Designed miniproteins, single chains. Designs and how they scored, part 27

Each design is a single chain, and the fold is of that chain. pLDDT is the mean over its residues in the fold that is shown.

## One batch from the design tools (miniprotein)

Design m924
Fold by ESMFold2-Fast:
Structure m924 (fold): chain A 97 residues (1-97)
Amino acid sequence: EREEALKKAAELIEKELAENPELSEEDREIARRIAELLRNNDLEGLRELLAELTDSVSAEAAFEFLLLAGRMLTEKDEARRRELLAEARARAAAAEA
């Protein structure tokens, strides 16, 4: 069930990549890396990737795709999505200060 949900989340990210041609190549690369980690059920690698991206605008794209993936994992997705996006932006603002 969990493994199947992660695979479905990876598919959702891949669909977003196909349907959003305006994404930068950097953002697309991050999304592909996230999808690959999700397909392999590598949650530890996913955490490491997010830690690597915390110092860039690319972190915002990574969090956005993670929120889409989270939708397949939990039914509380929408509230969590808004909270994580707000938190990501708050962290970016704090880094600028």
Scores: mean pLDDT 63

Design m925
Fold by ESMFold2-Fast:
Structure m925 (fold): chain A 65 residues (1-65)
Amino acid sequence: MEKMAEIAKDTAEIAIKSVEEKGTGREGQLMAEASYTQAGKILGNDEEAEKGKAKAREVYAKAQA
């Protein structure tokens, strides 16, 4: 279970980085949000998932500004 949460977090970080560096835009943001949500469900930590989703949205907004 913990390893699956770690994979989900890594996937979210890769998606955020793709928004910043490769310009995946909305698709990258949504992938990051979905991955953080999955990690939060596995760990039972909704607060951490919400922080991750907020970061993904902020990175996307900044890339579009």
Scores: mean pLDDT 77

Design m926
Fold by ESMFold2-Fast:
Structure m926 (fold): chain A 93 residues (1-93)
Amino acid sequence: DRRRKELERRAEELIERAERLIERADRIEAEAIAAGNKEALLKAIHATAAAIGARLLARLALKSPVEEAEELLEKAEEALRKAEEFLREAEEI
């Protein structure tokens, strides 16, 4: 089924994006701690939580029926957008 394969590809891409954002957040967290920058640290923590949530939703989508998987992937994409916004804000501080 082409639709299932497309969902699997999309989920895999979202998982990879989430893992990259978690690595980026980890670097920002380390730098914020070293600098004593509490505001940047809190933004990076929020980004990590959102990225972990997105990764879990994408993983669940791989085990779900097609219609449910599509909704889960949409929620994962929203969580990744929030994570990217938090990281952008953290880097501006």
Scores: mean pLDDT 89

Design m927
Fold by ESMFold2-Fast:
Structure m927 (fold): chain A 83 residues (1-83)
Amino acid sequence: MAVEKMRELLEEMKELAKREGYGEDLIEAIELQMRAGERGETLEEDAKRAEELLKRNPEGLKKEAEKLIEHMEPKARELYEEL
């Protein structure tokens, strides 16, 4: 159940990021998290890519992520309440 709930949350975050025009780096970061969750581990390639994304614009990526979470908070609560 926990893996399924996390997958649903990340999927909604990705869809929201796409609809609201968030940066491609944030969308890619969400996709990397989804892949890690599905595999139960982070592949070396995916880990290196995540580091590259963080190096390019760590402040901008954090700001976009915080804004996305702000928009997702009500839905995240709804998903967690079903735990």
Scores: mean pLDDT 70

Design m928
Fold by ESMFold2-Fast:
Structure m928 (fold): chain A 73 residues (1-73)
Amino acid sequence: SMEEIRQRYLEIGRQFQQFLDEDPEKAKKYAEKLEAQLQKIAEEAKRNNWSHEELMQRAVQAGEDIIQEYKAE
């Protein structure tokens, strides 16, 4: 649902704000990784004519994946 996507988006923002407070250099590095992943998703969305909802779902999943990578390092 759109509300689920919205809640996931807000949670990603909260996690990155915490990361910025704890380690701004590391947070910036992972934000840049997320930007690169979002660019790839945007290119795939254009190639495959994805809906806005599909694009948003993929973008939110990428953010969550990057948060897991941040926590593992």
Scores: mean pLDDT 86

Design m929
Fold by ESMFold2-Fast:
Structure m929 (fold): chain A 70 residues (1-70)
Amino acid sequence: MIYVRLVSASDKAEEAAKEKFKGYEFMSENEALEKIKELEKKSKKVEVKGEITELNGEEVRVYEVKAELK
């Protein structure tokens, strides 16, 4: 089982998001969605939990991914 935690935040929210989501990988939303697609191709089962939160008036998207490789 592989666990991946991804966060996408604007520059205004990035510092606050890094403090709140320590240990998460920071990337653009497009990069996060691409990484999830790659995991789906290599995995027989993928569970994705997506959340949207707000920090400093900016939208922050959080993805927690659980993947079982083929």
Scores: mean pLDDT 81

Design m930
Fold by ESMFold2-Fast:
Structure m930 (fold): chain A 97 residues (1-97)
Amino acid sequence: MLSEELKKEIEEAIKEALKSPFVQDYLKTHKDEVLKAIKEAKSREELADIFRSLATFVESFGDKEAADAFRKLADLVLSVPEENLEEVKQLIIELLS
C-alpha cells in the first residue's frame, strides 16, 4: 500500500502541474491519450518518462513551475516499489480525471 506521505506528495505535484494554463490547454485535447499512456505503462520508468515528456513540453513554453512539478512527479514514481505501480497509476488517473 502507498504511504499517506507519498500519496500527498503525488497529489501536490499534480495540483501544481494542473495550475499551469499550458497543462490545462494540453489536457483539453489530449486527456484521454495521457490517461491511456499512464494505464498502459508497464514499468516505473515508462510512467516516469510520460511525466518527463510533459515537463519538457511545458518548459518549452517557459512554464518552469509546471516543468518542476512533472519532474518531481517522475522522481516520486521512480521511488515507488514496483509492487505499488498499479496503485500509483490509479491514483494519478483519478487526480487527472
Scores: mean pLDDT 85

Design m931
Fold by ESMFold2-Fast:
Structure m931 (fold): chain A 84 residues (1-84)
Amino acid sequence: AAAAFTAAGAALFNAGKYDDAIAAFEKALALNPANAGALTMLAVALDQLGKAAEALAYRQQAVAVLNANPDAYIADVNAVAAAL
């Protein structure tokens, strides 16, 4: 479920549909708030829309998740990589 939203968000991001990508990543985070891959991609999409302050907040959250559980990050990165 969360992986499906992350994959959909990554495909939308690749197509340049940053608003739609953000919505998909937000759904992934609603299912798993500690999804480091979704947090990172959401931050990148926000940067593309010029929302640098919001992007920074999500990057900091992703770093906190990675520091707490590096193994979860590896799994999330693999899910994003499979979609891209």
Scores: mean pLDDT 74

Design m932
Fold by ESMFold2-Fast:
Structure m932 (fold): chain A 67 residues (1-67)
Amino acid sequence: SEYAEEAYKLIGSSEARRGAEIAEELLRKDPSITPDQAADEAYRRLGSNGVAGVGARIAARLYKEKL
């Protein structure tokens, strides 16, 4: 997705891309989710992965700006 690729460009990590993909999935189902909530969920799903959390927060902010 465009949000996952943007997270990858900014952070330079495949884990950021994976976190961004989780955030996009969550927001497609429930657009009321905050960027922090998306980051926390991506962090947990990917084994306490801080880089995934950062990628998820970036993607969630971008997703909400385009809605």
Scores: mean pLDDT 81

Design m933
Fold by ESMFold2-Fast:
Structure m933 (fold): chain A 95 residues (1-95)
Amino acid sequence: MELEKLREVAESKDPYKALVEFLKSLGLTDEQIREFFRALQEEEGLSFDDVVEALKKMTEEERKRVIELLKSMGTAEDPREAARELARFLKEILE
């Protein structure tokens, strides 16, 4: 069911808002969400449009991995490391 929600984010009229709402539904804090977007932009150089493209290209198995990494951020001792791992994974999907 969370996999279907992640797919719906990419198809939303406002993918940014949909992604933020999805992340909050997984129990992520505002700080964890900020670290995720920071890692995407500053560490990996990914724009939000790149993230949406990755979400559209990814397989069901890759979506499962993204959900696992997002959930791990909520329970991780260092959510910054989890955010960096997820950002790298999304970049790899984009080639």
Scores: mean pLDDT 76

Design m934
Fold by ESMFold2-Fast:
Structure m934 (fold): chain A 70 residues (1-70)
Amino acid sequence: MMSLAEQQAVNRATNAAYDALLAGKSREEAFQAAEDTLRRSFERDGIDASDEQVQRWAQAAVDSAVATLE
C-alpha cells in the first residue's frame, strides 16, 4: 500500500490533471502536469522514486481525473 505521503502526492497530481483537462488541455498536457506535481511533492517530502514509478502514478492520476469528468 502507498504511504500517506505518497497518497497525498498522487491526490495533488490528480487535481493537477483534473485542472488541466477542465482548462481544455490534452491528456498529454494533463500527464505532464501530474508528473511535474508528483516530482515536486516527492522532492519536498524526501521520497526517492524512480522515473518509472512517477510515470505509473502520473498515469493513474490522469486516469482518475478522466473518470471523474466522464
Scores: mean pLDDT 80

Design m935
Fold by ESMFold2-Fast:
Structure m935 (fold): chain A 74 residues (1-74)
Amino acid sequence: SVEEKLNLLAEYLVEKGLLTEEEAKDIVNRFLSTDLSDKEKIKKFIEYLSKKLNIEKSTLIELEREALEKKKKE
């Protein structure tokens, strides 16, 4: 689900020390509460994080893949 996908990346960024738990929760809830499509929610979420953290979108996409792989091993 989009909720699982946003939470997975946000939690991984908290683990890496790039976000606080409070920031991660606020950001995820903010994008989930929009009337956007799932695809647009993900797109704008990544765009927002890219600007906030000064990290390239491509790097965030790779971090999302790492988070998914880690979750599969849990």
Scores: mean pLDDT 82

Design m936
Fold by ESMFold2-Fast:
Structure m936 (fold): chain A 80 residues (1-80)
Amino acid sequence: IAIPVLEIDPSASPQELLDAFVATWQEALAALTDPEARRRLRRILGDALDRLAAAKTKEELIAVLRAASAEIQAVLEEAS
């Protein structure tokens, strides 16, 4: 199974970066059938959205998205 990887383009707008992250999260959720792994993905999204609401700069936004993407990849790897 292909593990979705978030490609972060630093020249992209904050909205484009968020859209790419949500798309990556949706692909990960669709790839998983295990209810526990799916619950972990939903928790990761919730935590990321809270942190994004607190982000004041594009650099902080990118850092949150990178961290959340790494957590998504870890869930997919553990569920494989």
Scores: mean pLDDT 78

Design m937
Fold by ESMFold2-Fast:
Structure m937 (fold): chain A 88 residues (1-88)
Amino acid sequence: EKEKIEELRKKYVEELQKLNAEFAADPSKQAEVERKRAEIWDKLERESLEFYREKLKDAPPEVQKNLEAIEKEFEEGRKARDAELAAQ
């Protein structure tokens, strides 16, 4: 289970490294790199939550509520980042 989460994180780290390497050759695309980096992390957060929710679906309601709180925190963080980006 921890191995599956670690593999998921490794996958997204590799995607980030590829993105950085791709755009390191063209610094003019730095803004595009930052946007795509945010998208990659948003996907990691969502997939991690889905994995934990499925794994803990038989867990006590308190544990399930904690997952919902984390999901809401990620959603609010994403909205804040989107608002900041739109304000530029």
Scores: mean pLDDT 73

Design m938
Fold by ESMFold2-Fast:
Structure m938 (fold): chain A 59 residues (1-59)
Amino acid sequence: SDKEKSAKAAAEAGKKGEYAAAASGVHELQRLGMSREEAKEAIIKAGAGEEEAEKALAT
């Protein structure tokens, strides 16, 4: 549940152009045991575009 909540929060932040907040969500997903690639896929699944997810991971 924490992973899904963090992925959704990161996706919503990315859609709004809030890449610092999106990056915090990515870091939380990695802290919860997801790899960088798994965090990217989780954010895309939560509704972000691929470019938005990549920008979140780059911040």
Scores: mean pLDDT 78

Design m939
Fold by ESMFold2-Fast:
Structure m939 (fold): chain A 80 residues (1-80)
Amino acid sequence: ADELLAEARRLAATDPLEALGLYDRAIKEAVDAGDYEKAAEIAREAARAAAASLPGELGRATAAHLEGLAKKLAELAKKA
C-alpha cells in the first residue's frame, strides 16, 4: 500500500487518472489487510487529489464518491 501511495503522489500532477487507479489499488490492499483506518485515510487523500487535479464536474463527482467511501471505511475501523 505505501509503495502504491508514493507512486500515486508522484503521478497526481502529471497523470491524475493513473494516480487515481493507484489510490484505488492502495485502498483495496489496506481493506484486504483489515486496516480500515488506513483505507479511509487513503480514500480521503484520493478525494483531495481528484478535486485538485480533475476538471469541473468530473473532479467534484469523483471527490464526493471517494469522500463517501472514506466515511464508510472510518465507521468500519471504529467497529473493529
Scores: mean pLDDT 81

Design m940
Fold by ESMFold2-Fast:
Structure m940 (fold): chain A 89 residues (1-89)
Amino acid sequence: TEAERERFLEEARKLSGMTPEELAKAVRERLEREKESLEALRERAEAIVAEARARIAAGVDEADLSPEELRELFDAVLLGNGVKALEAE
């Protein structure tokens, strides 16, 4: 729904205010929880962001993304930024 969409955008704005250290911690906790490698997580995040960018470049408005697609994009951006912050440590 539009309400879910706005909630995800609000969460994205909140996360964009997080420090690199907070993002790195979130990525570390997810890696431990999911037993996923840092490289696999980065590749998945990059693929999702690249696909979203390609769709937008092809004329799909960000507003036309489904709540599920927004959630995936949001998670991918968070993971990508967190991975970069973690690698900088």
Scores: mean pLDDT 66

Design m941
Fold by ESMFold2-Fast:
Structure m941 (fold): chain A 79 residues (1-79)
Amino acid sequence: EVKAEVLDHRLEGDVLVAQVRVTVNGKEAIFTVRVDREGRVLSVLLHPEDADKLTNEEAKKASQAAIEEARRVARELGL
C-alpha cells in the first residue's frame, strides 16, 4: 500500500538530502528529507503541489515511509 523510493540525493557534509517519491493508496507525492549520520531526521518537507492530494492520514503514512527510505539510503552510503 505504501511504497517509497529515493529519486535523487546529495550530501551536504554528513547530511543526506533526499528527494523521495512516495506512493500511498495509488497517489504519488514527493518529500524532501534531510537525515544526519546519526540517523536523526532534520527535516521532512511535503512539496506544496502534492499537499492537496493526500489526506492527513495518508500524509502521515507517506512522511514516515519517506523518512525510513532516506535512512536506508543513508546507511547504504555509510553515514
Scores: mean pLDDT 82

Design m942
Fold by ESMFold2-Fast:
Parts: C-alpha cells; sequence; structure tokens
Structure m942 (fold): chain A 64 residues (1-64)
C-alpha cells in the first residue's frame, strides 16, 4: 500500500541519519530520490511523494 511505501522512505532516511552517520541534508536527499523513483514507477503520486518527504524532514528534525 502507498502508506507502507511512504513509511519506508521515512524509516530508511532515519536509519541513514541515526545508524549510518549521514547528514540530515544527505538523508533527506536520499528520501527525495527514493520518492521520485516510486513516482516514476507509478507506485506513488507526486502528492504522496511530497507528503513522504515532508514527514521525513519532520522526523529527522525531531531526532537531531
Amino acid sequence: KQRELQQGIVDHAKTLYTVEGWSKDDALESAKKAAQALVKAGKLSQEQADEAIKKTQEELDKIS
């Protein structure tokens, strides 16, 4: 489901930041690339991708 794909984007970016030691900017950029790839694949709408990116930024800001 689209919600699981959105959550996967958030969770992966959080792992890059907290476990792998990536910067917030690099983790967020990874999330943007993943979201856009899912839009191109027809698995997410652009609005759903934008929502996932917004949630990723909010979650990274909470844990930094």
Scores: mean pLDDT 82

Design m943
Fold by ESMFold2-Fast:
Structure m943 (fold): chain A 76 residues (1-76)
Amino acid sequence: TITETSGTVTLDVPSAGTVVLTFSQDFPVGTRVRFQVDDGPVRGFVKRPGASNQVQVLIPDVPAGRHTVRYEVLPP
C-alpha cells in the first residue's frame, strides 16, 4: 500500500502478469495517477465515479523479476 502522492516503489514479481498498486489515501473522483515501469512509457489512470475510496492502478504485462515503478498522484 502506497502512503505518499509521489515516489518510487520496487516490485518483486514472481510470475508475469498484472500488478496492482493500492494507495492508502481516500482520493476524490477524477484523481489521476501517472506512472512509469522501469524506463518504459509513461501511462495514466483516472479514478472514476463509483470506485471504492482506495485508488488501485492495474499494470498489465509486467514480466517476472524486480521492477521499479515511478508514480505521481495528480488532483482532478
Scores: mean pLDDT 73

Design m944
Fold by ESMFold2-Fast:
Structure m944 (fold): chain A 67 residues (1-67)
Amino acid sequence: MPSLAEKVLEIGEVILEAIQIAKEKSIEEGAKLVSEFFGKEIKLPEDASLGEFIELMWDLANEALAE
């Protein structure tokens, strides 16, 4: 089973990849990756900013690490 440190690295890697996808393709594509990883649907409005997406990623990382 992954250690807490490995979990932190895994979550961080997925979030960074999702942000990169959001920058290069779309926020929807980035949200899809995160939704699959966390096992829950993460749908942002079409007019959501990259900053709002990053803020959501930060909140998700903190919640996952607290659990």
Scores: mean pLDDT 74

Design m945
Fold by ESMFold2-Fast:
Structure m945 (fold): chain A 86 residues (1-86)
Amino acid sequence: DKKIKEIKETYENLLNKAVELLKEILKTSPEEAKPLIEERTKLEDEITELEDKLREAADSGDKVAAEELKKLQEIKQKVKEELDKL
């Protein structure tokens, strides 16, 4: 389904942006990090909304949404492991 594929692509892009922002936050002073933290929080909210949409589709019996949700959880776990190394 094109809609589910589009949600996945957007999710991956938002995750990558959140990771890059976190790397910048870790290199930046606490005062200069404030706008970066706000931007990252906004991205996390958007990511959560996309996860909720995929979950609703999967719960409604969309097998493609269920497969994509599982892949996104694996990507999220991999991203977390990379961030934990920083």
Scores: mean pLDDT 73

Design m946
Fold by ESMFold2-Fast:
Structure m946 (fold): chain A 105 residues (1-105)
Amino acid sequence: DVKKEREKELENLMKSTEELAKNVSLEDLFRFAKESGNYEGMRLIAAAVLHVKNKDYERARKLNERLLELHNDKNMTVEEVREAFREALEEYSTPEVRAELEKAE
């Protein structure tokens, strides 16, 4: 059951996001992103973490759903994935969350 499998993957990702929100600072996430070169993906992860910290589990879930879709799409170029990450961040984040992300960067 593909639907059940995707729901399980999303629940596992939500659990991981909650653990990151408990144990890792935004500054640590952005430091790692700077060293790894994966800024756009890390911004989505950081936004989901910040939504969990703010108890906005619906927006965290929406960002994680989009992250899983993009991770599983083998036909996208690196630039297309980066652009899709930027679009997802804009669509599923609040102005307040984006402002906190900009301060942590």
Scores: mean pLDDT 76

Design m947
Fold by ESMFold2-Fast:
Structure m947 (fold): chain A 97 residues (1-97)
Amino acid sequence: MEKAVELAKQIAKERGLDVDLEKMKEFIERIYKKVQETIKKLYEEGKSLNEIIAEGLREVDRLLAEYQKELTPAELSIAGLALSQYVYDLAKKLAEE
């Protein structure tokens, strides 16, 4: 979670985007719990690393679509990038044990 929020802040800064960082943090913290639950469930079911990543990314896309009206296009893009990176990081960490 913390790394996803830090990545979102870095992307906003590097691209010079005027975004509400506190709103982004709250959104990422809310969504990451759902994504984390999905990834852990897939890992416990014995899914491959590639399957965990694919389904985790699908869950991110689903949640972003559900909340697209609550965020600006720039905020939605940054949240999507940060949460997608979190899927890769968590899936790899679980695969490494």
Scores: mean pLDDT 78

Design m948
Fold by ESMFold2-Fast:
Structure m948 (fold): chain A 83 residues (1-83)
Amino acid sequence: SMKREKEIKELKEKAKEYERKKIEAEAEEGLGIMLGSSLMIDPSTAQEGAELIAQAREQGKKKIEEYDKQRQKALEEAKKLEE
């Protein structure tokens, strides 16, 4: 039905949006690690740099896992509607 086709399309678009958010979260984590690593070059800011890296990795992991989970859920719902 046209309604089912629209729902499938919307779910696939939702999955693509979560894929983009995941890529953005990976880039944000990488930037945080890079900035923290730069701070670690100076002994006076080394602890701050290490804390920034740890925070970036923790936040990045949580965001990436959540966005991937939502992406997979949307794709599974779309697949179920296609059958």
Scores: mean pLDDT 89

Design m949
Fold by ESMFold2-Fast:
Structure m949 (fold): chain A 81 residues (1-81)
Amino acid sequence: DRQAEVDLARAMAEHLRKQAELFRKKGDYELAELYEKGAKALLEVAKQIEAGEPIKEETLKILEETDEYVKKLAEAMRALA
């Protein structure tokens, strides 16, 4: 479902943006910028899916750089639950 993929990408982007705000409040500006870039990349993915276009190579590179942090975040959340 194309709409479900768009909604998921936007939800993930919102989550990363909220995490970036938390890192800024802690003074961790490097992680804040990394999460902000990931959020913008996910919003770009949502736009490309909505337009029916292939995901751009530059967007995939940004997600590849941030994907490990998203995975680690998910694992940490499961460990705390």
Scores: mean pLDDT 72

Design m950
Fold by ESMFold2-Fast:
Structure m950 (fold): chain A 87 residues (1-87)
Amino acid sequence: DLSQFKTAVEASNALIDLGKDAAEIKKEVSKLSKDSTFLNSFTLMEEANVPQDKWKAVNNDFFNKVLGIASSVERNKREDEIIAKYT
């Protein structure tokens, strides 16, 4: 159920709009979600050199296409596909 992520994703999008880096976003949204895939996604965007103005689009794609997947292996594959699309 994606409803468990909605508040954390909305909060992370607001921090992206403020130009916060991956570490700051992770710190703030760790109060709202304990999902390691979600929390580590900002570091993944930063390390993959995703342009900062695209982070919100990537975050929304992760919410819609990754966070509903139960398998960590399938999540990782879908994350790689999305990152490749934006880099």
Scores: mean pLDDT 86

Design m951
Fold by ESMFold2-Fast:
Structure m951 (fold): chain A 127 residues (1-127)
Amino acid sequence: KKILFILVHPDKEIAEKVAKNLEKLGLPALVATPDTSVEEVVEEVKRLGADYVVILTTPEMLEKGRELAEALRAEGIKVSLLEVPDQDFVNAAKEEFPLQSLLTLFNHARVVEGREVLREIGRLLLS
């Protein structure tokens, strides 16, 4: 089963750096900014064949995260939506070895939607 991350941030460069750090850990990621089409993200997720999506968004971008979550769920994809402080995105973008920064980001993340999906993902990653 394929797990995909979507990083929703107003700064494309920060989101791309966090995505690159997740990819170094074997966790594929996409980036969405305010100008990113919801339909284009849904098409890309479907093209990549993801079964599970974890959306990481700032408080500022929370409504964009909700729009993405609703659109992905309409396609039968299991989605968890997490709200993350902007400083944790900035920290995760700066690290060469992102494990501690990513763990801090996940520890500070507030689950907005899909807590049960996040539990399923945890089981898959620990199996």
Scores: mean pLDDT 84

Design m952
Fold by ESMFold2-Fast:
Structure m952 (fold): chain A 100 residues (1-100)
Amino acid sequence: SEAVRAAALESADEVVAHARSDPEFAALLREALAALEAGDWARAVALLQQMGDLAIKRNDWDLLSSVGSLQVLLEHLRRHDPAAAREVVEAARARLAAAE
């Protein structure tokens, strides 16, 4: 799972970097991270899908790919390595807070 954890951190970093210049996307990301921290996977998936829809509206296919990768990788970590999933969420939250 180390390779999956590393890939999830990379996807999270890309998503957070994009949030710095897009307040609407940043608001969705903050809610998604809160849902993930609360263990509300259904709400987190719905918010990640909204982030994907926003990426499509922005015509940003790289962002769409990063959001999709993050969802798939977090689903894998949630099932197989929940400690690593928590580390990814905590890292993303800390980086998003530092970017504000």
Scores: mean pLDDT 87

Design m953
Fold by ESMFold2-Fast:
Structure m953 (fold): chain A 79 residues (1-79)
Amino acid sequence: MVQRVIDLGLPPGALPAPNARPDDPVILTFEANGQQVQMGGGDMARGLQGRPTRVRIIGDQRHVDAAAIAIDAMMRAMA
């Protein structure tokens, strides 16, 4: 299990409802305005729509790397 933190710098928004399960292969913790929400990797786009300031990714190295690449691609599409 590894952890990676990415600062997103998005303008403020509202975080969606949490939907992470303990057995998810990767868990994303989105942070905004002092709040944290945990989501599974499949809900990455929904999490980013809440415009978090930061995301913490935790899981197996392969899944963490894939999630980080997907977040980078989605962030570029939102710019």
Scores: mean pLDDT 72

Design m954
Fold by ESMFold2-Fast:
Structure m954 (fold): chain A 62 residues (1-62)
Amino acid sequence: IAPIVLTPEHYAVLEAHLGQPLSRITDPAVRAVAALFDRDGDGKLDPAELEELRRHAPPVPA
């Protein structure tokens, strides 16, 4: 399994797109990570899914 590394800027993009379709995320790496944590499969990132991502991949400065 490849390590997931996200910066605070990546998390800012994810927060800005909460409740919006993942296709609205223009960064393909951020979109791919969000899709991995889309647990209910609705194609959107929920606040609970974002918190799960933070637990598994805390933000790391670039």
Scores: mean pLDDT 71

Design m955
Fold by ESMFold2-Fast:
Structure m955 (fold): chain A 80 residues (1-80)
Amino acid sequence: SMGERLAAATAQLVAQSAEELGLEVLEVRVDADGDTVTLTLTVRVKQASGEERVVTITVTGSPAEVAAAASARLREAVAA
């Protein structure tokens, strides 16, 4: 369906953004229900100390809302 295609495209865009931020993408899960997309993304973040942590983000909304919210949370994860 169009919703499933938009959800997949949103997941791909967010995963690419994570990789561009230097994050290792460990898992991507996308569910579509009508016009609502739920994206769960698990990334490995390397801290300035050289230590690594695993962060999982879950965002729900329209494809555009999910892309914006996920990108913001990824930037917060890198800054922490």
Scores: mean pLDDT 82

Design m956
Fold by ESMFold2-Fast:
Structure m956 (fold): chain A 83 residues (1-83)
Amino acid sequence: SMLEARDKGMRAAGEAARKAVADGQSDEEVIEKAAEAARKAALEAGLSEEEAEAFGEQVRSGMRTALRAGLSMQQVADGMLAS
């Protein structure tokens, strides 16, 4: 379902973001890895390529919004893992 794909995608994004932060990557690199992990997980959960790509963009947009609101990248990653 779309809800299950979203939950799996958010967890995958959070795990990818946490790893990229631990590896010392830039904010842009972390966001890109998180968005790609979300897209891949959504595809694996049965979403179309178009739906998975849209979800990846939603993750990218959400991460940028959270950072602009004053959250650290670690807080953003932890929030995605809690989803």
Scores: mean pLDDT 85

Design m957
Fold by ESMFold2-Fast:
Structure m957 (fold): chain A 86 residues (1-86)
Amino acid sequence: SEREELERRAAEHLVRAALNPADTAALEEAARLAKELEPEALTLEEARANAEAVVEELRRLQELIAAGDPRVSEEARAALERILAF
């Protein structure tokens, strides 16, 4: 499905960003694709909460990459799992 394809692409870009902490383009693409993964069945309130959570997770990853945090790969995988659980 289109959702499964977007999930796969988002995961690929997020993992790429985790493996190359200075690769801001990969993280930006992951953020763009994650926004497209909003479930159609969500209520308006749930959709807003999910969008806010996704933005926060991606912002946190961007800060970790910028700071050179050694946990960026681990944090990127955890963030993707949290994003896709919505």
Scores: mean pLDDT 63

Design m958
Fold by ESMFold2-Fast:
Structure m958 (fold): chain A 71 residues (1-71)
Amino acid sequence: MGDMSDADRQAVLKAAIASHDQAIKDSEAIIKKGNNSDAGRAQAQQLYFDTNSQTNLALQAQLDALRAARA
């Protein structure tokens, strides 16, 4: 029972997908609002990058925790 379950793996993947989907929606909202397209794109890109980076760190932390529990 020390290994990551399929359900846990699915939950982590869903979180990553949801974060990515939210970034896309945010970029669409910025474009629709009529903001400067360059600034709007840069903001959306940064939001996506920050969210993706944070999600990746959370994924690694979860894996590290599982490994520590196994050890």
Scores: mean pLDDT 63

